# Designed miniproteins, single chains, continued (3): the designs that were tried, part 24

Each design is a single chain, and the fold is of that chain. pLDDT is the mean over its residues in the fold that is shown.

## One batch from the design tools (miniprotein)

Design m8861
Fold by ESMFold2-Fast:
Structure m8861 (fold): chain A 67 residues (1-67)
Amino acid sequence: MEKLNKEAEAALYLIKGVVASKDPSPEALREAAEWFEKASEYAEQAGDTVTAERFRKLAEELRKKAE
């Protein structure tokens, strides 16, 4: 479980780099949102509902920003 969470965190760090870029494309924002959604599922499976909720909200914000 911790290993799965670490993979989700690694994906989060990669996506954070994309989101932090000066002019992220809508496609990049949507891709980041999908990864946050998956990370939320992994966190929930690990019993970390607080982190799961946080990742879900980030995914929703990124999707809204891509529109």
Scores: mean pLDDT 69

Design m8862
Fold by ESMFold2-Fast:
Structure m8862 (fold): chain A 79 residues (1-79)
Amino acid sequence: SDMDTLNATLERLDALAKEYEAQGNIKTAIQVESMAALLRIQVNVMNVPVSEALRRLLEAAKKSGLDDAAAILEEVLRE
């Protein structure tokens, strides 16, 4: 379901942010946390469809050079 896809994506982004924090890469951790927050806002506040919100977030991740986050989003969108 769309909600299962959203929740799985948010869990993967949260785990990635924690990995960066554990490595002392606080800047990238904050960037990934900000992406997760934006995804929640687009779906829950702005009522953007999950697939469209994920597509927009992937574009933002690629432009920001967040390659690991982009890889997660590409995998989710290939389902």
Scores: mean pLDDT 88

Design m8863
Fold by ESMFold2-Fast:
Structure m8863 (fold): chain A 84 residues (1-84)
Amino acid sequence: SEVAEEALRVAKEAVRLAGESGDLELLNRAIGAALRAIGALFEAELAEEKGDEEALKRAEEEGERAKREAEEVKELAEKKLEEK
């Protein structure tokens, strides 16, 4: 899933920025988003192997949710770094 792959990319950046910010809550949220993106990638691969279009759609929706969370954490971490 391209959406889940992009979600993981954004989540990795969110983890880096949250770590630099020193905010453990943001770091935990970023790690959670990365784990959800990994799960969505696994679910998408399994759905493709089985030809389950509905499961693939659910995996893509989960990837989109993970991406939104990662983008929010990234924005919050960037704002926190700017306030230093």
Scores: mean pLDDT 84

Design m8864
Fold by ESMFold2-Fast:
Order: C-alpha cells, then structure tokens, then sequence
Structure m8864 (fold): chain A 72 residues (1-72)
C-alpha cells in the first residue's frame, strides 16, 4: 500500500526535514499508522505537530493531537 511505502521511506530516511515531510503526508491515516510514524520520528515531530494543531483541517488537527499525546 502507499502507506506502507511511506512508512518504509520514513524508516530509511536519515534527514530530520525529510522525515517530517513524510510524517505530514501520513496525516489523516489510521491511528496504528500514525503511532508507527511518530515512533520513528520521535522528538523531532513535536514542533511540526504543534504547528499542525493550527491547521484549518479538523482531520489534520486530530492526527496531530493524537501523535503529540503519544510523545507526552
């Protein structure tokens, strides 16, 4: 699936900005996928996810809040 391909790219990436870009592309996915993605990115996800809490899209805000909760 496209989601599994994105998760593999995320695991293979060594560049924080690239990992954050892939994480943003996974926004709106299921909770299992979001949990896997945020576990791979770790603390580098905190600032980008906080910015996404201000998104006009409620699905983006929900995904960001969920992932931030896992990093607490």
Amino acid sequence: SSIEALLRQLEASRVPAQRVSILRRLVGADRETLARAVAIVGDDARAPLRELLSSPDPRVRESAAFMLGLLA
Scores: mean pLDDT 84

Design m8865
Fold by ESMFold2-Fast:
Structure m8865 (fold): chain A 81 residues (1-81)
Amino acid sequence: SEALRLLDEARRLLEKAEELLAKGDLEGAKKLLEEAKKLLEKAREALRNGDYSKEELLEAIGRLLDNLGRLYELERKLEEL
C-alpha cells in the first residue's frame, strides 16, 4: 500500500525529529517535521485517490490520525521554545 508506505516514512521522520528536539537540534527537528508533514499530505492524497479495502482504509486512517497528532505535539513543543 502506497499510503501505508508513506505513513511509515512519516513516522520515522517524526521519531527522528523527537530525538533531535531532545538533543537541542531545533533546526534539524524543524526540517524533519516539515518533511513529515509533506509525507502525511501525500498519504492523505493516496488514500483519497487509491483503491483500498475497508480493512486497509481503517488501518491507514488510524495511522494517519496518530501521526498527525504526534506532528502537532512536536510542532507545539518547537514553538514553545
Scores: mean pLDDT 84

Design m8867
Fold by ESMFold2-Fast:
Structure m8867 (fold): chain A 75 residues (1-75)
Amino acid sequence: SRRHEILALIARAGKAAQEQGAPQEVIQTLSEAAQYATYDPEKAIELLQKVRDAAQAAGYTDTAALVEEVIRALE
C-alpha cells in the first residue's frame, strides 16, 4: 500500500531525527506531515520541505535523505 509505505518512511525519518538529536519542533513537524499525507499531500510536502531544509542546514544527513524519499513518494 502506498499509504503504508509513505507512513513507514515518515516513521523512519522521525527515528533518524531523534537519533541525530533534532529539536522537538522538527519531530513535531514530521508528525504533522504524517497526518496530512493521507488527505492533503500538498500540505504534507510543504511541511516535509521545511524539515528537509532544516535538516540539511543542521547536518542531519540521514533525516534529510529519508525526508527527500517521502517527498518523492508523495509526488
Scores: mean pLDDT 85

Design m8868
Fold by ESMFold2-Fast:
Structure m8868 (fold): chain A 75 residues (1-75)
Amino acid sequence: MREELEKKLEELLKKIKELEKKGEDTSELTLKAQALEALLTGDRNLKPLPEEAMSTLSEETRKFLEELIKLKEEL
């Protein structure tokens, strides 16, 4: 599990770097990377975003963040 999450973080950071170089919006990818990094470092303050904030995100990003919060509770 942890090794898979570390690989996902590396992939997200690589995509962010490539998109930033092209001047593309990386806001959702940065949010995913920050949440995943918080989970991997054992950040006790990792909390779900308010419903209003979650509704502005893509369904994929929302599900990703919800899954990370669930994994935090199981660890």
Scores: mean pLDDT 71

Design m8869
Fold by ESMFold2-Fast:
Structure m8869 (fold): chain A 69 residues (1-69)
Amino acid sequence: MEGGFEVVELPKGSTVLDLAKKLGPEYEALAQAGQSFVNGRRVPADYVLKDGDIVSFGDLEKQYRVKIV
């Protein structure tokens, strides 16, 4: 369905925590708690994101597609 993910632009070298901080404090808390998933795999908050990565947090169905700029 349209809206299954949102595209988020990040500079090269951005981490999962950097994305979470951009999204809001609830996402930052989930990332710090180790509840971050990239392409379906659990990753730490300091995981470096790549262009095209699909990120989700906790049990939230909303996904974010990373665009490196």
Scores: mean pLDDT 81

Design m8870
Fold by ESMFold2-Fast:
Parts: structure tokens; sequence; C-alpha cells
Structure m8870 (fold): chain A 62 residues (1-62)
């Protein structure tokens, strides 16, 4: 679904080092799952938990 596509895009951007774009895609993916977070909150989650958070988000978006 849409959330899965956004989560996979976020992982790709994260692996390229584009943390701000990755955070934008994380916030969009979470919104599709009914979870409202800001891009700033998504960026903090990426900085704290990194790739493991993105892998978990992909699993939840399936």
Amino acid sequence: GKALELAEEALKLYEKGDLEKAAEKVAEALKELGIEVSVEQALELLKKYGKEFLEKLIELSK
C-alpha cells in the first residue's frame, strides 16, 4: 500500500544520507497508518533509532 511505498522510499533516502527527505517520507508513511507526527519528530526518531526504526516501519506497513 501507500504506507509501504513511503517507508521503502524513506529507507532508500536514509541509506543515501538524506535524513531530512527520509524524515518527510517517514511522517507521510505514519500519517497513512493513522499516526500524526511532524517531520521534526520523525527526524528525531531517525537520529535516535536509525535503520532499525525504518525496518520496523516497513514491517508495520505491509
Scores: mean pLDDT 86

Design m8871
Fold by ESMFold2-Fast:
Structure m8871 (fold): chain A 62 residues (1-62)
Amino acid sequence: MQALEAEILISFARMAFTLGDYELALRLLDEAERVAGQISDPEQRQRLLAEIEELRREIERA
């Protein structure tokens, strides 16, 4: 449940980034990080947090 929610938020963040809305993209990533941090499975949590951090770095480089 929480993993799916985090993945949906990451997808919306990617769409916002593609559309040039960097503020919305970063806000969605902040919410994805909060949701991902609540995941009980440490491997799934670490994977999603890494994906969020990678996308955040891409936005910062733009």
Scores: mean pLDDT 84

Design m8872
Fold by ESMFold2-Fast:
Order: C-alpha cells, then structure tokens, then sequence
Structure m8872 (fold): chain A 61 residues (1-61)
C-alpha cells in the first residue's frame, strides 16, 4: 500500500527519534518498501524518488 508524503514523513520522524535500533530498522524497511512501490508500481524514476526521500529526511530533522 502506497503511503502519502505526510505518512512517510511521520515514519521518517519516528525512525530518527527512536532510540531502539530494532524499531529504527523496521521503520527504515517500511520507507524502503515505499520507495520500491513508487518505482515499480507507480513508474516514478529512481532519481525522483531519491530526491523526494532526501527532502522528507531534511524536513524530519
């Protein structure tokens, strides 16, 4: 299931704020799954997905 930018931002924020390494890995896996869905199912170029995730990570900090 494809998440919205707001939902992705919340996952990224939770990953950055979490002190549990196992929890962080699970959240990072969810973000990676969303990147694959954008590329494979929605035909978004990998460069565009990378730029979008970079922007969300900068906003989450």
Amino acid sequence: MLLSDEELLELIKEALESKDEEKVKELENQVMRQAFLLIDEHGVPSEEVRARLEALYKEAK
Scores: mean pLDDT 77

Design m8873
Fold by ESMFold2-Fast:
Structure m8873 (fold): chain A 84 residues (1-84)
Amino acid sequence: DEELRRRGEEELRRLLRESAKELGLEELLKELEEAIEKGDYERALEIADEIVARAEEQNTEAGQILAGAAKALGALAKKKLAEK
C-alpha cells in the first residue's frame, strides 16, 4: 500500500496547512515541511513540537487539528531518525 501511505502523508500535510492558515502559524508550518523535504528529521521534530505547543495554547478547533497533525508528523520524523 505505497499509494495509501503516500496519500496519508499528503493528507496530513494538507490538514496541517489548512489549520496553520487559520491560526497564523504558516511560517512555522513552511519550515516544518522544508525540513521534512530536506530529510532533516531532527529539525522537523523540533518544529513539530513547537507547532503542537503553540496550537494547543490557542484553545481552538483549528489548534486541536494542527496539534494532532503536527504530532503525527513529529512521530514520522522520530521514526525516520530511529530507522537510520
Scores: mean pLDDT 77

Design m8874
Fold by ESMFold2-Fast:
Structure m8874 (fold): chain A 77 residues (1-77)
Amino acid sequence: MLSREELDLEIEVALAIMEAAIAKRGYEQGKITPEELREVAERLDKVAEEAEKRGFTDLSKILRDVAEELRKLAEEG
């Protein structure tokens, strides 16, 4: 079983992915600014770093890939 700290990290990862999806939708609807997308991407990178430190390398890669997608959308706006 996961420790409390590991479980909390997994919840943080899930919430970060959900936040990214909501931000992308908001951007498509004109409700989120490019700056807000960059802020979400920065938060994803921080969660990815914590996931990597705890050995969740695949989750870290997913978070970094999503963060890059958000940054590219912000650059296009």
Scores: mean pLDDT 80

Design m8875
Fold by ESMFold2-Fast:
Structure m8875 (fold): chain A 58 residues (1-58)
Amino acid sequence: MLEEAIAALASPDPFVRLEAISRLAEIGDPRAVPALERALADPDPRVRAAARYALGMI
């Protein structure tokens, strides 16, 4: 579950990346922090905002 959500952050579809961030925030596992930090540099501003929010929950 955690590993699948982290892998989904590499999807070309921004909807898939947003869903992955939501799952990582729900899990609340600090192992997701490096992947969420990379998502802060995502080209889609919605993905960047979601990553910032998720990091605040962990």
Scores: mean pLDDT 80

Design m8876
Fold by ESMFold2-Fast:
Structure m8876 (fold): chain A 80 residues (1-80)
Amino acid sequence: MEEELKLIRETIEKVEEALKNGDYDKAFEILREAAEKSPILRDVYELYEELLKQGVPKKTALELAIGELRAIAVSLEKQL
């Protein structure tokens, strides 16, 4: 649990950095790699892919994914 929370936080920081730089493809790759290590991140990655398939812009889809990860991180911290 603690290792997963750390991975979620690190993923949020890296994706936000890539978004700030306008590098949406980098942000996507970071999320994809993290998804291989965590079921929670995998679910968020699958949500991101589904949004892209529905025609949601990459920036908006990534912002929604980050919002979800932030909510999950807060929830996990309260359970510790």
Scores: mean pLDDT 80

Design m8877
Fold by ESMFold2-Fast:
Structure m8877 (fold): chain A 59 residues (1-59)
Amino acid sequence: SEKDLLLQKLEELEEELKRLKKNGAPEEEIERIKNLIRNMRESSSYPEVKAYADKVLEE
């Protein structure tokens, strides 16, 4: 389903964000991934997608 595909994409972005933070990547790279997550949150009508995105952005 579309919801499952969006949740999978958010999981991939969460892993990328954790990798960037662990490696001390520039703030610009970290913010780029965070903006992708924010855009998915705002464009989605699925409560589960919004909740997952919020969880990732709080880390």
Scores: mean pLDDT 84

Design m8878
Fold by ESMFold2-Fast:
Structure m8878 (fold): chain A 74 residues (1-74)
Amino acid sequence: MKEAILLEASGSVYFIAGIVYRRLGDYEKAIEYYEKALEYYKEALKKATEEMKPLLEENIKAVEEAIEEARKRL
């Protein structure tokens, strides 16, 4: 379980970095960091307990929506 928690934490760090670049108007960098966040959240989901899955699924959906919105602004 330590591994799933660390992967989720890493995903969250990359998601925040993506948000920062989006606010700076760098949508290309925002997408890069969002895609990294998505990779970590998906890896966390593979190792997650049933209790963690809803949170990870929400985070994955939020990142996917952020990627779609950023791509529309390119």
Scores: mean pLDDT 84

Design m8879
Fold by ESMFold2-Fast:
Structure m8879 (fold): chain A 99 residues (1-99)
Amino acid sequence: DLVRRMAEAVAEALEEAAKTIRDYANQAGKPELGEKAYKTLNELADRARAAQSEDELREILVEAVRTIGKYADEFGIPASKAVALTLLLVAAYEEARIA
């Protein structure tokens, strides 16, 4: 139950991050790369739902943070917004763990 709760929270946060990054990609005039970013983050969400342990979720979280940072740079997303997306992922992981 705990791992499933954490996995779902992380997956939902990744799905929201995917939408936000795609919107920034469209504003930057890079819709094709935005769709790639959207797909990559949703694939990470699927992997989070399939995770069997907290260690697997932590690995996915680290990969997600790196992916968000890379696309934030490519789309010119303000650092404050990129950091906020990262913190939402970390908060989803930690809050689900405590509940």
Scores: mean pLDDT 86

Design m8880
Fold by ESMFold2-Fast:
Parts: C-alpha cells; structure tokens; sequence
Structure m8880 (fold): chain A 79 residues (1-79)
C-alpha cells in the first residue's frame, strides 16, 4: 500500500539522518511526503510544516528531519 511505502521511506530518512547523510535523508523524506500526499494531503502538509517550523525555530537539519520523519510515521500509522 502507499501508506506502507510512505512509512518505509520515512524510516529510511530517519536512519540516514542519524547516520549524518542529510542530503539522502531529505530526499527520502521528500519521497515519503510525496507518497503520503496521494493518500492524505493534509497529513503530508503537516509533515512538511513540522520540518519547516523546526528549521525556523533554529533546529539543526538533522533534528528537523528526524522530527518530520517521526511525525510522518505517526500520521501514516493512524490511517
């Protein structure tokens, strides 16, 4: 399912972010959000917003990616 694909991609983004591969982590997160948007556009928008707000608040890119990926997984698992 698209929900399972979005969760898988978000988990990959988490692992990449923790490993310090921030470019690949962002790419994986963006793909996860794109897949989730096909199922639930509101949940996808929330995940994008979590990343943007974290960065605006002064969080590191790693911290922002981790927060957004975790929120995406939480939202997708609720579907």
Amino acid sequence: SLVEEAIKLAKEALELAKAGDLEKAKEALDKAIEVLEKVDPEAAAIARLVYAVARAAGDSEEAALIKAAKELIKLAEAL
Scores: mean pLDDT 88

Design m8881
Fold by ESMFold2-Fast:
Structure m8881 (fold): chain A 88 residues (1-88)
Amino acid sequence: SELEKNFEKGKKTDTSDLSEEELEKLRALADYLFQYGTELENEEFKKEVEELKKNDPELFAKLLGILYADPSLPEEYKKKIEELYEKL
């Protein structure tokens, strides 16, 4: 499937190869997953992530793959990424 291809592509993607728009979406997704913002900012990030998932599920899968491949990512966030991917 295109979602699986994009997730696997994400796992092999160097962030230096991303466009500025893709980097901004990756940052929003990371902030949503890690809850780094204020409560209001986290709600805004969630809304942006929901729009991305709806409008560009292939890019969403790719960005999840990029985050999933980070060796420093805690186990709990890897499971959260897997759950988000399965719900696509």
Scores: mean pLDDT 77

Design m8882
Fold by ESMFold2-Fast:
Structure m8882 (fold): chain A 55 residues (1-55)
Amino acid sequence: MSAEELKEEALRRMEGKSEEEREKVLAETYIRLAEAGVPEEERIAIIQELTKKVG
């Protein structure tokens, strides 16, 4: 998946989920972004946005 697809998938997977499930999704997404070769600045922005969404 592209970085945008990973971000959208993570957001949808975290909607209405517990904090524990959301943390799991964030960790998985972070790893997948790194494996996909997403630039550091873009990866940071995506993770920050996802973290902000979950509180």
Scores: mean pLDDT 76

Design m8883
Fold by ESMFold2-Fast:
Structure m8883 (fold): chain A 62 residues (1-62)
Amino acid sequence: GAERDAAAGREAAARGDAAAAGTAGYQSKLVSNRPEAGRAAVQAAADGDAEGAAEWAELAAK
């Protein structure tokens, strides 16, 4: 579920993998219907901010 996707996003961000972190955020948005947090995670990943992307993915899962 969304919590697992957010956890995967945080792990990817810890590895510096911005693309994987952003993808996890988008998946959390699709599952949880939290469009703002999921969109912010994707945008942060596009900007190369892996840590920000993981943080937004975690918020989308809550």
Scores: mean pLDDT 64

Design m8884
Fold by ESMFold2-Fast:
Structure m8884 (fold): chain A 59 residues (1-59)
Amino acid sequence: SLKEEALKLLDEATRAIQEGNYEKAVELSQKAVELAEKAGDPVLVRFAQANLKYAESLL
Protein backbone atom coordinates (compact mmCIF):
# COMPACT_ATOMS: atom_id res chain seq x y z
CA SER A 1 0.00 0.00 0.00
CA LEU A 2 1.02 3.66 -0.34
CA LYS A 3 1.13 3.97 3.46
CA GLU A 4 3.47 0.96 3.77
CA GLU A 5 5.74 2.42 1.04
CA ALA A 6 5.83 5.82 2.79
CA LEU A 7 6.77 4.17 6.11
CA LYS A 8 9.52 2.11 4.43
CA LEU A 9 10.94 5.30 2.88
CA LEU A 10 10.95 6.99 6.31
CA ASP A 11 12.80 3.97 7.77
CA GLU A 12 15.35 4.22 4.92
CA ALA A 13 15.66 7.99 5.56
CA THR A 14 16.48 7.26 9.22
CA ARG A 15 19.18 4.79 8.09
CA ALA A 16 20.57 7.40 5.67
CA ILE A 17 20.84 9.90 8.56
CA GLN A 18 22.69 7.28 10.66
CA GLU A 19 25.12 6.83 7.73
CA GLY A 20 25.64 10.62 7.39
CA ASN A 21 23.95 10.77 3.98
CA TYR A 22 21.70 13.76 4.67
CA GLU A 23 20.89 14.53 1.01
CA LYS A 24 19.57 10.97 0.57
CA ALA A 25 17.52 11.32 3.77
CA VAL A 26 15.92 14.50 2.33
CA GLU A 27 15.10 12.77 -1.00
CA LEU A 28 13.57 9.73 0.75
CA SER A 29 11.55 11.93 3.14
CA GLN A 30 10.25 14.06 0.22
CA LYS A 31 9.04 10.91 -1.57
CA ALA A 32 7.43 9.69 1.67
CA VAL A 33 5.49 13.00 1.91
CA GLU A 34 4.25 12.55 -1.69
CA LEU A 35 3.10 8.97 -1.02
CA ALA A 36 1.42 9.99 2.27
CA GLU A 37 -0.47 12.75 0.41
CA LYS A 38 -1.59 10.27 -2.28
CA ALA A 39 -2.73 7.88 0.49
CA GLY A 40 -4.93 10.68 1.91
CA ASP A 41 -3.52 10.21 5.43
CA PRO A 42 -3.06 13.66 7.06
CA VAL A 43 -1.40 12.16 10.17
CA LEU A 44 1.18 10.34 8.03
CA VAL A 45 1.70 13.51 5.93
CA ARG A 46 2.53 15.53 9.07
CA PHE A 47 4.84 12.78 10.35
CA ALA A 48 6.67 12.60 7.00
CA GLN A 49 6.91 16.42 6.83
CA ALA A 50 8.44 16.49 10.34
CA ASN A 51 11.05 13.93 9.24
CA LEU A 52 11.77 15.98 6.09
CA LYS A 53 12.31 19.19 8.12
CA TYR A 54 14.67 17.34 10.46
CA ALA A 55 16.70 15.89 7.55
CA GLU A 56 16.88 19.34 5.89
CA SER A 57 18.17 20.83 9.18
CA LEU A 58 21.21 18.49 8.93
CA LEU A 59 22.34 19.76 5.47
Scores: mean pLDDT 87

Design m8885
Fold by ESMFold2-Fast:
Structure m8885 (fold): chain A 74 residues (1-74)
Amino acid sequence: MLTAGDVGAAFAALGPRATAAQAAAALGVSDATGRSVVAGFAAAGAGTGPDVAYGPAAAEAAKGGKVPAAAPPI
């Protein structure tokens, strides 16, 4: 089961310009599943949309093990 921490770690590994599709590949899930899980994480404080870079917020979450309080577990 994916968590917000898993999503954050994937985006941290990909860098500050990571997209939902790249995160899906890194997590080993389908593009549709990856987009679904990162959309929830993005709504908590990152950008939105399939081409938006989520990297900076995700990198901070992975580094500190933190998830924004507004984000549900993914």
Scores: mean pLDDT 53

Design m8886
Fold by ESMFold2-Fast:
Structure m8886 (fold): chain A 70 residues (1-70)
Amino acid sequence: GPLSKDEAGRLAAGLVTYGAAGDRERAERLAQELVKGGAMSEEQAREALRAALAGDTARAGEIVRQGLGF
């Protein structure tokens, strides 16, 4: 079923944190869960993941906030 805003927020924070730390596998899994739960589109999740892995946490945070409606 759809993710709650609290659940989506925790997964999004994890995506940004693990992505910036270089934990690609963990960040990719969190991105997939956000898409499966309807919190983000596949394209938004890919863009957020790219930004986080590049260390652009500000851009990654902007994309996830837009996806979650914050």
Scores: mean pLDDT 85

Design m8887
Fold by ESMFold2-Fast:
Structure m8887 (fold): chain A 55 residues (1-55)
Amino acid sequence: SPEAERLVADLRAAVAAGAPTSELIGLFQRLLDSGLPEEEVEAILAEYDAAVRAA
């Protein structure tokens, strides 16, 4: 959905900008609530895990 695509872009931008974990969690919760396809959820989880490990 267009909303899910926007939330994915926002999360990626926040991760790249080094946003606080609280902001990342908020964006991630919105993505889960949007009903993303399984493949997209897996990709976002991988990006989030990589960001957490890098911090």
Scores: mean pLDDT 72

Design m8888
Fold by ESMFold2-Fast:
Structure m8888 (fold): chain A 76 residues (1-76)
Amino acid sequence: SADDEAINLANQGKLEEAIELIEKNEPSAMTYYWIGEVLYAEGKYEEAAEMYEKALELDPTFTAAKKGLERAKEAL
């Protein structure tokens, strides 16, 4: 699926391509969250925060994304 492909692109460091793929298809809060987790694990805290914020734009009740955003901001 487009979501799986986007996560794979993010794992390869191709964040711009991953975002383009998600935005061309129906974006999912879960997909943005998992891209954020990949970026956080790589120490890319600013980019991770952006992905968690996008997840929260789609689902404001997404507790895992909110916690991810807090962790990313504290790590800056």
Scores: mean pLDDT 80

Design m8889
Fold by ESMFold2-Fast:
Parts: C-alpha cells; sequence; structure tokens
Structure m8889 (fold): chain A 74 residues (1-74)
C-alpha cells in the first residue's frame, strides 16, 4: 500500500537524522518489500517491529512530524 510505504520511508528518514541507522535500514527494506508486493505476515511483523523501535528513539518533535505526515496522507 502506498500509505504504508510512505510512512515507513518517512520514519526511516527521521531515524537517520538521530543516528538510528540500523533501524532506518530495516524500515527501508520493509518499504522495498511492500513496493515489490510482499505483504506476507512476516514482512508486516518486521515492519511493525522496526517502526516501534524507531518511534521509541524519536524526539517529541520527530513524533509530531511523523504524526502530521501520516495525517497529511489521508
Amino acid sequence: MEVRVAVLEKAAELAEQIGNTEWAERLRKSAEAFRAGDTSPEVIAEAERALLEVIRAMTDEQVKELADFVASLR
């Protein structure tokens, strides 16, 4: 789904800004899998795990930026 890919890529960008490069790379791999049409439960679970770990490391400002971005999609 376009929305899911966009959210994962935005979260990865925010993660890289704070040096959370390992989880940013995992989010980008999940986004690539979804772009390729891989919506298996394992891919979804990995994307959710990576997103939660990235959100836990975010600043309050980054959390707001991600929330505003998600709201702008629909």
Scores: mean pLDDT 81

Design m8890
Fold by ESMFold2-Fast:
Structure m8890 (fold): chain A 91 residues (1-91)
Amino acid sequence: LSEREINRLRVLMSASLTSMAMLAYVRKLPQEIIDLLHEAALLALEDPERALELFEEAAKKMLPYLSESEQKAVEKTLEEIRRITEEILES
């Protein structure tokens, strides 16, 4: 991947994590979870491996608060972010 493509993937990852933070906020999840998602979104631009690690922690904590369809959305986003992280690291 080119540097431009890698930067695009980092931005996409950050955007996806920001969307998850918005979901957590709207669902009134504990501030700890919202903070983890915000931290992960910022780290996606600089350290995608650490961002993924924080999101995995946040996802595990947020699942009990979410509806079945929202849980599926989180699982799908986690799969997507894992794929994006792998693509960045393989570059």
Scores: mean pLDDT 85

Design m8891
Fold by ESMFold2-Fast:
Structure m8891 (fold): chain A 44 residues (1-44)
Amino acid sequence: SDGEKAVEEARKLLEDAKTAGASPGYIDRLEAELKAVEEGAKKL
């Protein structure tokens, strides 16, 4: 589903950011975005 693809993409962005050594604040923001996308996917 489109929701599953959105969750997978957000999760990949978070993993890539961690691998690249992004700042803790940026990682926190990506974690919040992933959580929002997961909740959106459940509503679809």
Scores: mean pLDDT 79

Design m8892
Fold by ESMFold2-Fast:
Structure m8892 (fold): chain A 65 residues (1-65)
Amino acid sequence: MEEQPESSPIARLIGRAFGAPSPEEAEELARRLGLSEEEVELMRKVAEMQIEVERWTAERAAAKR
């Protein structure tokens, strides 16, 4: 019933996207693998979250200075 994405190409994509800091890169990977729109959007969200973390880290660095 519940799917196991760990073995799916989606899991692999997430792993690669985790290494890619850009939302465009994550979307490109999803498209290159031929994933569905849902996956492409998911990748975009993941990339956006990564930007949020980057911004948070930058703000902390600026605040510390």
Scores: mean pLDDT 63

Design m8893
Fold by ESMFold2-Fast:
Structure m8893 (fold): chain A 80 residues (1-80)
Amino acid sequence: AKEEALKLAEEAYKLGKEAMKLIDQGKYDEAKKLIKEAEKLIDKAEALMKKNGIKDLEIQIKLGMARLVLGVNKTLLKKL
């Protein structure tokens, strides 16, 4: 459970960073697909943590970073 939540948080953050690079390149459709996937991974990680009572600080930090990148990407795409 903890290992799965950690992996989901790390994958979401990685997808978010890749989406940000795609936005810089004008590849908005590709970026939107990665943003949607990252959002699903964040939601799955949070649901898993809540269901299992996981309060791991490392996972919380990584989820926070993933959510921050997601928020930035969504704001950038609102200009379209």
Scores: mean pLDDT 82

Design m8894
Fold by ESMFold2-Fast:
Structure m8894 (fold): chain A 71 residues (1-71)
Amino acid sequence: SQEEARSFIIETLLEEGVSQDLAEDVTNEFLALNPGEVDLVKEAGLLVSIAQNKGVDSETALKVFEKLKKY
């Protein structure tokens, strides 16, 4: 569900040291682009791109990508 995807994405970003506000901003933008069913494995690259555009560093973004791919 959208709520389950939102929770998982925010938790993953927070675990990798992204701030609460930034994690929510990244997740809100990602979900706005994916208003139906969310395939996190398929769309992990898009989420990482949004995160990097909002100031998440490349090392943190790569760790987030690896965790999303294991979902």
Scores: mean pLDDT 82

Design m8895
Fold by ESMFold2-Fast:
Structure m8895 (fold): chain A 76 residues (1-76)
Amino acid sequence: EEAERYRYKGLIAYKNGDYETAVEYFEKAIEIKPSAIDYFNLGKAYEKLGDTEKAKEAYQKALEISPNNKRAKEAL
């Protein structure tokens, strides 16, 4: 699926320390098919960029989709 391809590209960018590029790819994945994991990864990427407000918004969206997401709860 195209959303999974963008998620994969985002994860590669994140591992390489390209957090801004990771944000772009996770946002593309979310535009195609919103998922808790993509919102959680988006939050982590924003956190690395120091964008605390956008990170919190992304974590909250992850919790809206998956209320039992322990990692997103701990990040808030």
Scores: mean pLDDT 84

Design m8896
Fold by ESMFold2-Fast:
Structure m8896 (fold): chain A 100 residues (1-100)
Amino acid sequence: SLQEDFRRVMEALERLNEALKLYKEGKYEEAIKLAEEVIREYPDDGFVVTRASELIAEALKKLGKYEEAAEIYEKMAEDFEARGAESRAEYYRKLAEEIA
């Protein structure tokens, strides 16, 4: 139902806000783990998956894991291209190239 879908999205966003707080506190590995849990729980919500993936990539960059961060951005580019979102795909492809 719309109410269940709305509640589910709000719960995902609250957990993403917790992951962002961990990121801001310098707890990058904990932020990644929580964001990965959000993707596992909400794999069909493109907005939630996009936000969680961006946070994971940013945290990986803070940890010096640039190749892993580039792989996240490349996957995001492929997902957007598959959906016909060419400008969003180019944006994430460029981010991957800039950190590789």
Scores: mean pLDDT 87

Design m8897
Fold by ESMFold2-Fast:
Structure m8897 (fold): chain A 95 residues (1-95)
Amino acid sequence: AKAVATVTGVFKDPEVARSLAEEVRKGAEDTSEHVKESMGGEAKIEAEVKGNTATVKITVEAPTEELAKEAAELLAKAIADAAEAAGGKAEVKIE
């Protein structure tokens, strides 16, 4: 089963948006390994920056729809919390 979550962070400073995206990309491999170890799933994390906006797309594939959604929601919340801690406004969408 597959779940997709999108986190959009808007910052006053474009440099903060880039820093968040770079940190997310750097941590993507560790996050994927954690999802694999915790639930036998696969996680794909993609981060993009446009001006003062950082967009993170999280795709989780897991044995059940419930596990895939739960993992995607947890990862999205962690990234949204990090964005807000950096002074941004975060929005989360789960599909």
Scores: mean pLDDT 80

Design m8898
Fold by ESMFold2-Fast:
Structure m8898 (fold): chain A 66 residues (1-66)
Amino acid sequence: ADEEVVRLVREAAEHYKAGDIERAQELMDRAARLLVEKRGLTPEQARAVVESMFEAFLAGRPVVLP
């Protein structure tokens, strides 16, 4: 579900800020897979959405799913 995607990307941003880049990447990949499976996005579209949300969390901005 959308809430799961947002949670995973938020956790990825926290791991990234803590220097755990590998864990952050795993969480982002999982979020992208959920978007492909649940929303029918292409892998490229899912990656773009996840990267946008990740940047928003790093910047402290509101996260909006398309």
Scores: mean pLDDT 80

